Designed miniproteins, single chains, continued (5). Designs and how they scored, part 16

Each design is a single chain, and the fold is of that chain. pLDDT is the mean over its residues in the fold that is shown.

## One batch from the design tools (miniprotein)

Design m16523
Fold by ESMFold2-Fast:
Structure m16523 (fold): chain A 61 residues (1-61)
Amino acid sequence: MPSPEQVAAESTQLVRDWFAGHAEAVAAGDSAADQALLTELQTRLQAIEAETGIPAAEVDG
């Protein structure tokens, strides 16, 4: 039974990992890697939502 805190921490880490990979892919001019990273992030966030029942929506602050 994952806690909301655990879900938030995992989602935040996924976004941070994606941002680092995105920055590297953009710097390298690798659009295919950038697109793959975005697709993987979306898939993992959807998996968290499906597993926990908690919406893993992007929090615009």
Scores: mean pLDDT 74

Design m16524
Fold by ESMFold2-Fast:
Structure m16524 (fold): chain A 94 residues (1-94)
Amino acid sequence: SELAEARAALEAALADPSASAEEVLAAARRFVAAAIREARRLLKEGRYDEALALLEEALRAVEAARRRFPEVARELLRLETELGVEELYVVVKR
């Protein structure tokens, strides 16, 4: 699954002390995009708690990336904002 592959790629990049900011940013973008797509699918099925848990998982991973790589913090903050908007949408629909 794209979500599982994207999650694994970001986790591997965050665990790798030699990973560049650009590699982690690319992995974070991929994971956030996959997480939002899956969260929207879960929301359509009425699976609100699972959608929220996935978005919260993605947010924590992006926050970890931003803490490690301040040089791409602006781009990572945009991903955090995107996730926050999706979380609010799920809460409103719940």
Scores: mean pLDDT 89

Design m16525
Fold by ESMFold2-Fast:
Structure m16525 (fold): chain A 64 residues (1-64)
Amino acid sequence: SMVEEFSKTGGEVGRNGALQRLAEREAAGEPPLPPDERAALLETYHKKGSEAGKQSAEMFLKEK
């Protein structure tokens, strides 16, 4: 369904955004995050992205 596709894409975009931020921190010479904090960051961004994707799909369905 559109909701599932947007949710999946949103989650992937969110996760990739978190990975980019981690790469920027490393490039700036900051120490790497502990594994548990890194996992929590990726999961949080993935969840927020998935939720945003679902909301976007629901809005598109209301307009069509």
Scores: mean pLDDT 80

Design m16526
Fold by ESMFold2-Fast:
Structure m16526 (fold): chain A 111 residues (1-111)
Amino acid sequence: MSTFVGFVGESGGAGMREALARALEALRTDGPAGVLAAAYDAASGIFGVAQVELAGQRPGAPLDPAAPIVSSTYVEGPDTPALAELRAEVERALAELEAELRALQARAAAA
């Protein structure tokens, strides 16, 4: 299971990256041995995420710092029809959220 920290700010840029770097360092220091760490920020500088991925866990998709929005999901358990439907619902909800976030970022950039 991955651990992540997200920040949303109106002032973006260096301050948010510094906050993400500190959060990432803290998570890595207190994390178990073999922690992998990744971070990205939105191109607009409004949103940043730092992710810590535990060694030996099923990895989520790596964070691409060049991508304005990245999502990954992991639902642990045996492959049952109930879990398959839950995964599909979560993926659908995330796709809708990503579309909404992209629209908001475009509006913020135009303002």
Scores: mean pLDDT 53

Design m16527
Fold by ESMFold2-Fast:
Structure m16527 (fold): chain A 76 residues (1-76)
Amino acid sequence: EERERRIRLHEAQARGDEKSADVYRKLADFYEKLAEKYKDTPLAEVYKKIANYYRKLAQEHEDSAARHRAEAERLR
């Protein structure tokens, strides 16, 4: 049935977004550590900006996953 298919698609999209969020969160953590290591150099600001960018990407994917989870639940 169409409803079951849509539930499965939303669940699959949520899992994909959750994995993407995890990857971007780890990248943000990595660049935050680099910013700390190079804190006394101009590179610290560059790494902080990169870390912030990946934090935003992680949040966007987390929000997308939450929306897909909510839609799957609504369809039940």
Scores: mean pLDDT 87

Design m16528
Fold by ESMFold2-Fast:
Structure m16528 (fold): chain A 105 residues (1-105)
Amino acid sequence: MSVLDDLYENWKKYSVGEIAKKMNISSGTVRRLKEFAKGKLTDEQIRTAIVYLGFIKSGDRRFAFELFKFLFEGPGVFTNTFLEFLRLYEPEWFEQLMALVGLDA
């Protein structure tokens, strides 16, 4: 998807709403993530989480290394909150994330 190439290069230049629209992440998912992350994540971490949701939804192996770094080198609170959100609200995307980074059984 050409839109993912643009996001990979320029994601920091976009608002949360613009990233969500480009990644075809629903406004409902964005709202649920913001509500779940309230008091746990910064606005910048929420922006990053929407980008990672888009990477997961794409299934594109080009983003596998970035997702791997997030899981193993990322901040504990951010990583744990994001994984907990996926497990509770987007379990199919949680399984896809594990498969993309080679943590599937």
Scores: mean pLDDT 72

Design m16529
Fold by ESMFold2-Fast:
Structure m16529 (fold): chain A 74 residues (1-74)
Amino acid sequence: MKEETQKVVDEATKLAGELGDKARKLAKSPDAQKLYDAADEVGKAALAAQQDPSKVDEAKEAIKKGKEVLKEVE
């Protein structure tokens, strides 16, 4: 249980970082805001899951949506 929650939090934190890095590279693009918004949502979900393991499924859904945003902006 604790290891599974930590893996989800780690994956979400890494994805939020990747989304933020791409947003900085595309700073002059309208897509930059979309990447920042996705990074914020994934980061919030990671923090919520870290404090409350019952939020892990919500964090998994946020990760899935964040990955879709990252792929759409490639």
Scores: mean pLDDT 80

Design m16530
Fold by ESMFold2-Fast:
Structure m16530 (fold): chain A 70 residues (1-70)
Amino acid sequence: MEVINDILRNVSDQDAVNNMQNMANDNPGSVVRVFVRDDDGNIRQFVYDTVSGQVVVSQVSEDQMQQSID
């Protein structure tokens, strides 16, 4: 299973979801992960499993984000 990651800065939740859906359409059968970083250093993680159709949103640290993309 391929995991596709993207990192966005200062975008709305709707824009993050739109980006995630576009990545999912381009990569069917993959897990899509979008990180949204704000100006205060808070990072939210959006994970979309294209097989199950489930979306999970969580707050993560910078270290957790780096570990996910490394």
Scores: mean pLDDT 74

Design m16531
Fold by ESMFold2-Fast:
Structure m16531 (fold): chain A 114 residues (1-114)
Amino acid sequence: MLEEGKEYLDAGEYEKAIEAFEKAIKELEGKEKGEALLNLGQAYLALGKYEEAIKYFEEALKIFEEIDPLSELVAEALTNLSLAYYRLGENEKADEYLAKAQAILKKREELRRA
């Protein structure tokens, strides 16, 4: 299910990607549901539907933070939120999300070396 949606996303067939991820979300839980929500947000972002993209990125972020607040998926969701807010012209909010993503990636690097 996730693979089919991702194939459409990679091919630039964003509307088909949305349909595939919406179906996947109904049957998935936890990390896999978060990944489907993240991909759904990316498809909406590619279509210029920034408010829809933000909604799905926020839903994905909540799931990923509950699983592991220092995960690479949390950083990815925060980076996508930053990009969507930049597209809306909300530069201050975009910078805040980017800073949060960078802080997580830096802490992951430090923990890997410990």
Scores: mean pLDDT 86

Design m16532
Fold by ESMFold2-Fast:
Structure m16532 (fold): chain A 97 residues (1-97)
Amino acid sequence: MKYKIRVTVEVEAETDVEAVEKVKRFYQKLKEALREKGIDAEIEEPKLVSKDGGKLVFEMEIIVEGSLETVKELVRTIEEIAKEEGLEAKVEIERLP
């Protein structure tokens, strides 16, 4: 089955450059971790969707093919890598037709 996973990443940093670098590292690590786990997923690059003071919000979409267990593993991977990079990640899951 196919699922669309929307990941919203919130980052607070002293500079926009640091915030962008954290999000880029998150994206690269996530791509690598999914390859290592053999998860079949199409991952878009994070896009800046809002900026409010020192807080930047990025969104990315992931299309994954697999079981609910695969989706759960992907969500856990997202949360673990976000925590490692000091980012707050929110995940929304939609089952595709």
Scores: mean pLDDT 82

Design m16533
Fold by ESMFold2-Fast:
Structure m16533 (fold): chain A 111 residues (1-111)
Amino acid sequence: SEFEEALRELSEKIGEPIEKLPELKPEEQEQVKKELLKLIDEFEEKTGNKEIAELTKRAIELYVEFVLAKQEGDEERVREIVEEAKRLREEAVQKGDQVTLALTDAVIELA
């Protein structure tokens, strides 16, 4: 499937930036977030799948907030993010968004 191939390519492009995110300063994390959101815009343009694109953008934003909250030791914000990640994960399973699934699983496991 062209959609499945595009989603695999997106996952591959996102993987290294996501893995390195906890090593970065807040201003560098914001720049990486913008670059990742642009990759999702390109995915939306190629596939026409706005629902998956919007869900995946929410997951990227949530993951960046999670990394920042962990760096700041904001335990209350981490708890709020985990609850939101659990809801987003259920949507990812229903829609077949493997990228959002991986990001939300990472938030829940690393919290």
Scores: mean pLDDT 87

Design m16534
Fold by ESMFold2-Fast:
Structure m16534 (fold): chain A 90 residues (1-90)
Amino acid sequence: SNLDFAREVFDLAKEALEKALKEGLITPEEAKEARDKILEVINEGIENKLSPEEIAKKVLEVFEEFTKKHNLPELGKEFKKKVEELLKKY
């Protein structure tokens, strides 16, 4: 279901942000801002009845902007790969 996808993609985003936070690459405030933006686009996607692929696209756009801002290209690549693997289940 789209709700199951939304939960799993948000869990992947939280995991990626926690990893960056633990490695000292971002602040707690920056991690919260990114998480809140990702949750917002996920909730909007659910409300608008978007497909898992469409929700994934919006989440990846937010995460890519975040990783570009903080110069974290490897984190961005790893997250994209995990989201693409998750989409194969839906």
Scores: mean pLDDT 89

Design m16535
Fold by ESMFold2-Fast:
Structure m16535 (fold): chain A 86 residues (1-86)
Amino acid sequence: SMLVDEDVAEELAPEGEELEARWARTDDPEELKELEERARELQFRAYGLDEEQKEKFLKMEEALKAGKLEEARKLREEIQEGLLKK
């Protein structure tokens, strides 16, 4: 599983709480898209993903949307392996 540094999690907690509260109450498709993009950025920051790992994460999501489950799995494993080496 992906892990987050407790100090980083504490710093990002207010943004995460704001996004969760807005997501729970909104029905606006444009606001939902904005919140999804902000949540993704926050997730990248929380997991401490570098640029290479962010690129792999985006490719993993593309693979999942295209039904390329094996490619998505490989990308996920590479991201997790990179995080464990930190």
Scores: mean pLDDT 70

Design m16536
Fold by ESMFold2-Fast:
Structure m16536 (fold): chain A 81 residues (1-81)
Amino acid sequence: MKVKVTVTVTTADGKTTTYEAVLETTTSLDEIYEKAKSLVGKTLPDGVKITKVEKEGNTLTIEAVDVKTGTKITLTIEELE
């Protein structure tokens, strides 16, 4: 399966940086969604809190915040093939 991964990082002062990659994966979008959904509301050991996970058609959106810096991270995974 081919996926386009877009990572948008917005710092607390409003600066936005976007990274894009196209990846091959053997993991289905549904499997990624179920795993990510189980992590909503949990804070990872490095201080990143997953705030939202949403699946719409062939697109999965994961939102997180760094609780130490206020940096917002949006990860979008789009199934291409």
Scores: mean pLDDT 80

Design m16537
Fold by ESMFold2-Fast:
Formats: sequence, C-alpha cells, structure tokens
Structure m16537 (fold): chain A 78 residues (1-78)
Amino acid sequence: MDMMRENILQADLGGAVGGMIGARFVGDLELYELAREQAIRRGGEEIVEAFEKAYEESNGNLGKASIAASDALGKHLK
C-alpha cells in the first residue's frame, strides 16, 4: 500500500491516470483521491473529467470510464 501511494505521488500523467483506474478497480477511495490529485497536478484535468463523466453516465462501469480516460490521455499527449 505505501509503495503504491509513493509511486502515485511521483507518477507522470499516464501513471496517475493508471493509478485512478487501479484504485477504482480495487475500491480504494483514498488511493483514487491521491491519483486524481496527481493527474490534476500534471495538467490532466480534462482526463479526470472524462473518466468521472463516463463513470457517472455509465452508472459505475469502470471499463467505459477507463476507455474514456485512455482516449483523453492519448489526445492530450498529441
């Protein structure tokens, strides 16, 4: 747990987004909040919004949310 938390605090944008997806998958809300904050710190506000919007609109479908986040991340990096 501590190693994963430390990795998230040091993560680049892609690592932070991956951390959000992983934290949601295991149901760790504290880890999700840390990954979300790190993604925002890396300039990924639109990626976080895409993930959360897709998650809400799909009634908690993590697969759809992760696809939306990955698509937004790919556009951000180009």
Scores: mean pLDDT 78

Design m16538
Fold by ESMFold2-Fast:
Structure m16538 (fold): chain A 81 residues (1-81)
Amino acid sequence: MTGAQIAELLKEYDTNGDGTLTVDEAVKVLEAAGVPRDEAVRAAEDMKNPQGTLTYGQVVTGLVLLGVITPQEGMEALSLL
């Protein structure tokens, strides 16, 4: 998956356009990127802010830490946002 594809997924699931995702939206992005559902749910719950949301940077960091994307692909995704 390319950084451009990840940026498109983040924008697609950020329904209010504020640069944050709900846990459910973050899980959908992680699953679309190839993360198994159980792992995606655990990662999103572990990373979430106290208000129950994740920033684009947190979701991208999760994808890098899970080995789904490279740090370079993550930086590319964030540069397009």
Scores: mean pLDDT 80

Design m16539
Fold by ESMFold2-Fast:
Formats: C-alpha cells, sequence, structure tokens
Structure m16539 (fold): chain A 71 residues (1-71)
C-alpha cells in the first residue's frame, strides 16, 4: 500500500542519515523524511494510515536528530 511503501522509504532515509555520521546529511535526510511523510499523509484517505505514516516520520527523524547530537 502507499502507506507501507512510504513508511519503508522513511525508515530507509533515517537509516541512511544515521549511517552517514555527517550532521548536514542527517538533517537533509530528516527534511526528506518529513516532506515524504506529509505528502503521503495528505494523499491517504484513511486517517489511521495517515497518522501511522506521520508517526514513522517523527520517530525516524527524532532518532536521526539524536544521532547528529551524539557526533
Amino acid sequence: SMAEEAIAEIKKLGDEGVASKDVDTIFQKIKEMLELGKKTAAELKSRADAERVLGAAYEAGSKAAGAALAL
């Protein structure tokens, strides 16, 4: 589904950010995850799926931001 594909891509972007160990790259990936999450949530007809996608973007973004702060 669109929601499952977006959640998988969000997690991939988050993992790529963390693996980079570069602050600028991490924050660029956070921006990309949030933009993907917001765009996908707006296209979803199910509120539950939209909330799940936005939640995944928030969790992945928070983890990536924490990794940047640890550098």
Scores: mean pLDDT 84

Design m16540
Fold by ESMFold2-Fast:
Structure m16540 (fold): chain A 102 residues (1-102)
Amino acid sequence: SALDEAIERLAAELRPGQRAEAEVDGKTFIAVVLGGSPEAAAEALRRAYAEHPDAKTVVGVAFGRWSDEAGRALGALVEELRKQGRWEDTVLDVVAESPAPP
């Protein structure tokens, strides 16, 4: 429940092009919306955590139509985690969403 509540809070805080972080039971959860929805980022977080429950940092990323800018933003996050010495204990999952119909 604490994990689900934290992920729901992250989804509520997210805006396109931003990230939000929460800590639960000594783990860091990072949700990033890069043109996708907060809900897709939350899904990516749940999947990454389910597959790698021993990771110290779990990153969920939602992509949409802005792939090049999204790639740069994701690269910057990876670089930040590497500089902090956190990358080796990090798992990251990505959900790509189709753009909404016009």
Scores: mean pLDDT 75

Design m16541
Fold by ESMFold2-Fast:
Structure m16541 (fold): chain A 77 residues (1-77)
Amino acid sequence: NPVEEDARRNQPFTDMINRLLEAEKNNASIEELKKLLDEIEAELKRLYEEGVISEEEYKEWMEILEGMRVGLDLLEA
């Protein structure tokens, strides 16, 4: 399997994460950030189920998203 193709298929998630970080820097609400995380999580699951991304890639991105959710919960508290 070509490494470049796997990296390319994972690019949309990197882009979405960067958009999330930019939204946070622009003082987006915690609710808006959580909605973005939900959308990213759904897209990750879809791509994994379709075989577009590997199980390891899916797991790593999901762990990152979970960390972000915990961070947002702490900021909201």
Scores: mean pLDDT 72

Design m16542
Fold by ESMFold2-Fast:
Structure m16542 (fold): chain A 87 residues (1-87)
Amino acid sequence: GHMEKKLSELQQEIDKLIEKAEQLIDQKEDKLTELAKKHGLSTSELKSQLRQQLDTTRSAVKQNPNDLELLEKTKKDLEGFIQYLEK
């Protein structure tokens, strides 16, 4: 039905956003160095934490494919992170 299509589309969008976030973590070294400094972390420590968070997010989405609120929040959080790195 309509809900199953929406959930499937959100899952596909989240997968693409995770892939883009992984690419930006590698490409936006300067932006991540600024973020790490604000949080008292090294750039490598921040990158490791962000990659672990993306892995956790991917697993959570896979384990909860019918949780609309989780999927919508996850998409919004990933979009915000990507927008921050692209600016």
Scores: mean pLDDT 87

Design m16543
Fold by ESMFold2-Fast:
Structure m16543 (fold): chain A 95 residues (1-95)
Amino acid sequence: SLPPLVRMVLERLENLRKEAEKGAQDAKSQGNTEAAKVFEEARDLFKKAIELLEEGLRVASTGTPEAVARARELFKQASEYARKGKELLDEGKKL
């Protein structure tokens, strides 16, 4: 089973992805194509962050020094995608 901290991070990313998807749907309903595009980009960045985090967890489970180093790089990339996604989510809310 996954550690509680890891489950919390995954749940947070899933909630951010859902928030971005709802933002895109709402913007489209209002004819706000600019906001819809920004929210869709945020959604896709959160999807990529989740994918990288899940891959990093799988790699880390092997426990070798090489696997640990690879997992750290994947977690770093996931964090970068999540940060960019949050920036775009906040940008979309202003449009």
Scores: mean pLDDT 88

Design m16544
Fold by ESMFold2-Fast:
Structure m16544 (fold): chain A 59 residues (1-59)
Amino acid sequence: GAAEAERNARRAIAALEEGLASGDEVVIRVAVHEAEKILPSAPPELAARLRELLARAKA
């Protein structure tokens, strides 16, 4: 449901932000994989934030 999609998106955002802050390539890679799995079902505003973080993680 919408609430589940929002919770999944918020968790993925937190994981990407933590991974990027740590600089650990393995943590970043895992967070990217999880974020890409939930991105299609993410609410539009959270999807925009996920795309921003994914772009930074892949740079």
Scores: mean pLDDT 83

Design m16545
Fold by ESMFold2-Fast:
Structure m16545 (fold): chain A 75 residues (1-75)
Amino acid sequence: MKEELTIYAPSEKEAETLIELAKKNGIEILEVRKEGGKYVIKLRVSKELAERIREMGGTVEAAVVLLSLLNAQKG
């Protein structure tokens, strides 16, 4: 099953990194917007992946780490 996950990125570089990793993992990007100097990224991910990101604090750093590991496991 899939769910929507919202990640807040404090910089354009972090937002771009997350988007690139999401695309490499076949993750659907639902929305990308700039709000108050931050980037809001909405993704459609598996419930398991969303839960793991939340357990690691729900940050852009946690999402980047987990997606990087997931990408490495597929190679």
Scores: mean pLDDT 80

Design m16546
Fold by ESMFold2-Fast:
Structure m16546 (fold): chain A 94 residues (1-94)
Amino acid sequence: SASAARQAAAGAAFDALAAFQRALEAGDTVSMREHFDRALAHLGRLPAAVALQLLEELLRALTKYQEDRPEFAAALEEMRARAEARRAELLAQA
């Protein structure tokens, strides 16, 4: 069902966001990139409002860690640019 599929996609997206935040705290750049990519992959299955919420949470996490962890600045900046591009794309459709 479409409703169950959307609910599952939303749950998977937020689970990926939580795993991404844990990877950031652990300094695991490989897991961080993997979970970030999974979070972005679920955006196409979500209503625009929910996708924007996920992107806002991703951008907050990226901004916070970019300020606190300069050793990861380049990787976090790349991810932030990708998240901001997707956010701009979704806002243009709203």
Scores: mean pLDDT 78

Design m16547
Fold by ESMFold2-Fast:
Structure m16547 (fold): chain A 83 residues (1-83)
Amino acid sequence: PQEALQRAQQFLDDAEQQVQAVKADPTATAEQVEQLIEQLKADLKKVVKEMEAAGVDPLTITKFQARMLGILSELWLQLRKRK
């Protein structure tokens, strides 16, 4: 469980850094932001399965998914601004 939790936290940290990079980069295209959203959605499913396989409790997984939804919502906002 601890290793899966550390990987989930690293994934969150990396996703937050990618959001900040998009917000700071006026040259980032709508297509690039859309591809990032799809990649993060796919990776989120893999991380959730890894947490479940490692025996992480459902509440912790739900909180992780809620934090990722917040990150994805910010990227969707950035995507709409670039359409």
Scores: mean pLDDT 84

Design m16548
Fold by ESMFold2-Fast:
Structure m16548 (fold): chain A 87 residues (1-87)
Amino acid sequence: KKEEIIKELEKALEEELKLHSNNRSPEANEKYKEELKEKIKEIVENNELGLELIKLSIKYNGVPSAIINAITRSEEEIKKMVEALKK
């Protein structure tokens, strides 16, 4: 189930990055794609609301890569703050 969702999101991401390279070289675009694929796996495992936002961005022809990056950055920063305050 989760693997199927991951593959659907990866396919949508690949299509986005083919259409919108944003001046990245082909090599840089491939590296960016692989980084985003790892982030997708983490979101599918641990962030149901984040997954829903990514799906909506795909449905409305938005920028899934930007949503993925925003979710991952926000979650990591909040987690680091919580860990620091516990010490």
Scores: mean pLDDT 74

Design m16549
Fold by ESMFold2-Fast:
Structure m16549 (fold): chain A 78 residues (1-78)
Amino acid sequence: EKDAWIEAILAKIEAAAKEANLSEEERAELAAYKPVLEEKIRNLTDPKEIATAMALAGAPVATIERHAGPELVEAALA
C-alpha cells in the first residue's frame, strides 16, 4: 500500500538524516521535500515507478541516505 511505502521511505530518510548530522539548512530542505515526495508516491500510476518506490521502502538506510538528496530521490521516482 502506498501509505505504508511513504511512511517507510520517510522514516528511513529521517533516520539517514540524523545519522548524517545534517545542518539546519539541509534539514529545512529535507522537510520541504517530504510533502513533495509524498505527493509523487501517492500519484504514481506507472508500474515501473511504483516498483522503484517499493524498492526504496525496502532499501537499507545507507541506500536511502545516498538517495535522500531531493534531486536524487526525485530522479529515482521519475
Scores: mean pLDDT 61

Design m16550
Fold by ESMFold2-Fast:
Structure m16550 (fold): chain A 64 residues (1-64)
Amino acid sequence: SRLEEYLSLADQIVDIVRGQSEEARQRARDGFRDHLRREGVPDSEIDKVLEYFDKRLEEERKAE
């Protein structure tokens, strides 16, 4: 599904930024949100994807 594609993209972004600064992580999150809005994703789906992104990023940071 389209949602599965966005969750996969979230995983890819987390893999790129998990070892970077908080500024870089925040910038990536903001850019990802803007990307989803440009793709026409409903706000409710954007919230779900960003919540998943935030949790995955936190888990990866703690697992290091």
Scores: mean pLDDT 81

Design m16551
Fold by ESMFold2-Fast:
Structure m16551 (fold): chain A 76 residues (1-76)
Amino acid sequence: GKEEFEKLKEEILEKAEELRERAERGELDELEAEIAIGVALLSVGVGNLLLSKGKYEEALELAKRGLKILEEKLEE
């Protein structure tokens, strides 16, 4: 529902910040980090549009995919 989407959005923003900090420390490629962040944030934007149309399950699935992209990069 809306509450689960909000929590996923907050987690995506936190992971995006962590990914940027790791890239700044030279632990990850900066370009690859920004691409991953951009895709994850796009997933949030499109997910919010889906949520506004009552497509809650589609919004949650899209946000979860965005989060997974960030989590996978943080494990590199």
Scores: mean pLDDT 85

Design m16552
Fold by ESMFold2-Fast:
Structure m16552 (fold): chain A 99 residues (1-99)
Amino acid sequence: SEEEKLGEKFIEAISKVGEIIQRAIDMLRAGRPWEEVDAEVKKEIEKILKENPELARFIVQYAESLARHIRQDPRFSPEEVRAVERVVEILKEAAEKIL
């Protein structure tokens, strides 16, 4: 069904966003500057959105919800929270250019 295909694409897209977030955290932990992390994140996010323009709005909503949840969870370090918040900012900026 159309809903089934959209659901599968959404799960794949949010899985890729999760991989990007983890990579950003790993790069920051390795001592890479924010400017390099931002460049890589932006490149990967723009690719996901170009491949899934119909999902851009839903991906943004999911990422904003995830950032809010992580911010409230004391198990996450300030570095992890900052990385997630920055990925969400880049995602919103990229989505606005496509929408």
Scores: mean pLDDT 81

Design m16553
Fold by ESMFold2-Fast:
Structure m16553 (fold): chain A 100 residues (1-100)
Amino acid sequence: SMEEALKLEKELQELVERAIARLSEEQREELERFLEEKIKEVEAAGNKIEVSEKQGREFWEKLIELAREAGDEELAEEIERKIEEIEKKKEELKKKAEEE
């Protein structure tokens, strides 16, 4: 099941690369500026892990928004579903670790 989580993360990475490739130059610049702001927030944080997870989610939400604006609703929905599958799998793994 750890292998399944890693597979889902690889599949998400492939979807992200496809989404970025569909973005206009202006949308890519907007995404890059957003990412720079999120990196600064992580670097300034006392709890880097917690803030990194939150900023990661905000980055995915921004990418989904830009993909929809680029006209790729299906890709946006695939990314959203893949994120939900990964979050669910991580929650299941966390619960199993707490029970042992």
Scores: mean pLDDT 75

Design m16554
Fold by ESMFold2-Fast:
Structure m16554 (fold): chain A 64 residues (1-64)
Amino acid sequence: GTRLRVALTEALLRGYELGKQGVFTPEISEEIAREVLKRFGLPESHLPELVAAADQGGRMGKLL
């Protein structure tokens, strides 16, 4: 739904900014995902999708 889409975008953007700053690590992607999941009130079944989004953002940030 709309809430999940917004949460995925938030996780990706947070990963991207940390990647740009050179401080992104794989462990941070899970921290971002858990914080976003809690903030948006999503079930833990969506955690893998949010981790993937944060990780994608971090990788993109390192390249740009």
Scores: mean pLDDT 83

Design m16555
Fold by ESMFold2-Fast:
Formats: sequence, structure tokens, C-alpha cells
Structure m16555 (fold): chain A 72 residues (1-72)
Amino acid sequence: SAELRQKKEQMDQEIEEVMRRKSEEGKRRAKEAGEEYSSGSGVFAASKEMAELAEAVSEAVEEQLRIRERFE
């Protein structure tokens, strides 16, 4: 039905926006972590960058689940 299509479209739009926002936030935080730890070992800086990227992915998954719950 038109109502179900509109609900799905709205949910998909909100999920896409969250994924986009969290991807941008994760990249920014990773860059900042890399710059902050640049005076240390490269492995340590890379580890911090990866941790920020992983955290952003985790946050995106959590927010996606919350969006789905609101539409169900």
C-alpha cells in the first residue's frame, strides 16, 4: 500500500542519513586521533585511528536499530 511504501521510504531515508553522518564523524575523529598521536609510534597512532572508526560503526548500528524500532 501507499502508506507502507511511505513508511519504508522514510525509514530508509533516516537510516541513510545516520550512516552518512556517522561515516563522516568517524573519519573526522580518526583523523584527529592520528594527528594527536603523530609524535608517538605510527602503530600506536594507527591503532587509535582504527578504534575511532570501529566506534563510529558501532554507533551507526545502534542508531539504525533504534530507527527500525520506531517504525515497527
Scores: mean pLDDT 80

Design m16556
Fold by ESMFold2-Fast:
Structure m16556 (fold): chain A 67 residues (1-67)
Amino acid sequence: SVRDEILSLAGQLARQGRTKEAIEIALPLVEDPSNLAGAFRAAAKVAERLGDHELAEKFRKKAKELE
């Protein structure tokens, strides 16, 4: 599911020692389990900071579709 994709990404980042980034991605869903748009916006910001501009754009589009 879309939710599982976000949680999987957060889990991968946590395993890589990127705990702050993992928390940033997961936090919107922890605060509100229905806030998939917020989670994708956070994922886009993390991807941009890590230099993955294509992934960031993909997540931005997904967030917009979910609002």
Scores: mean pLDDT 81

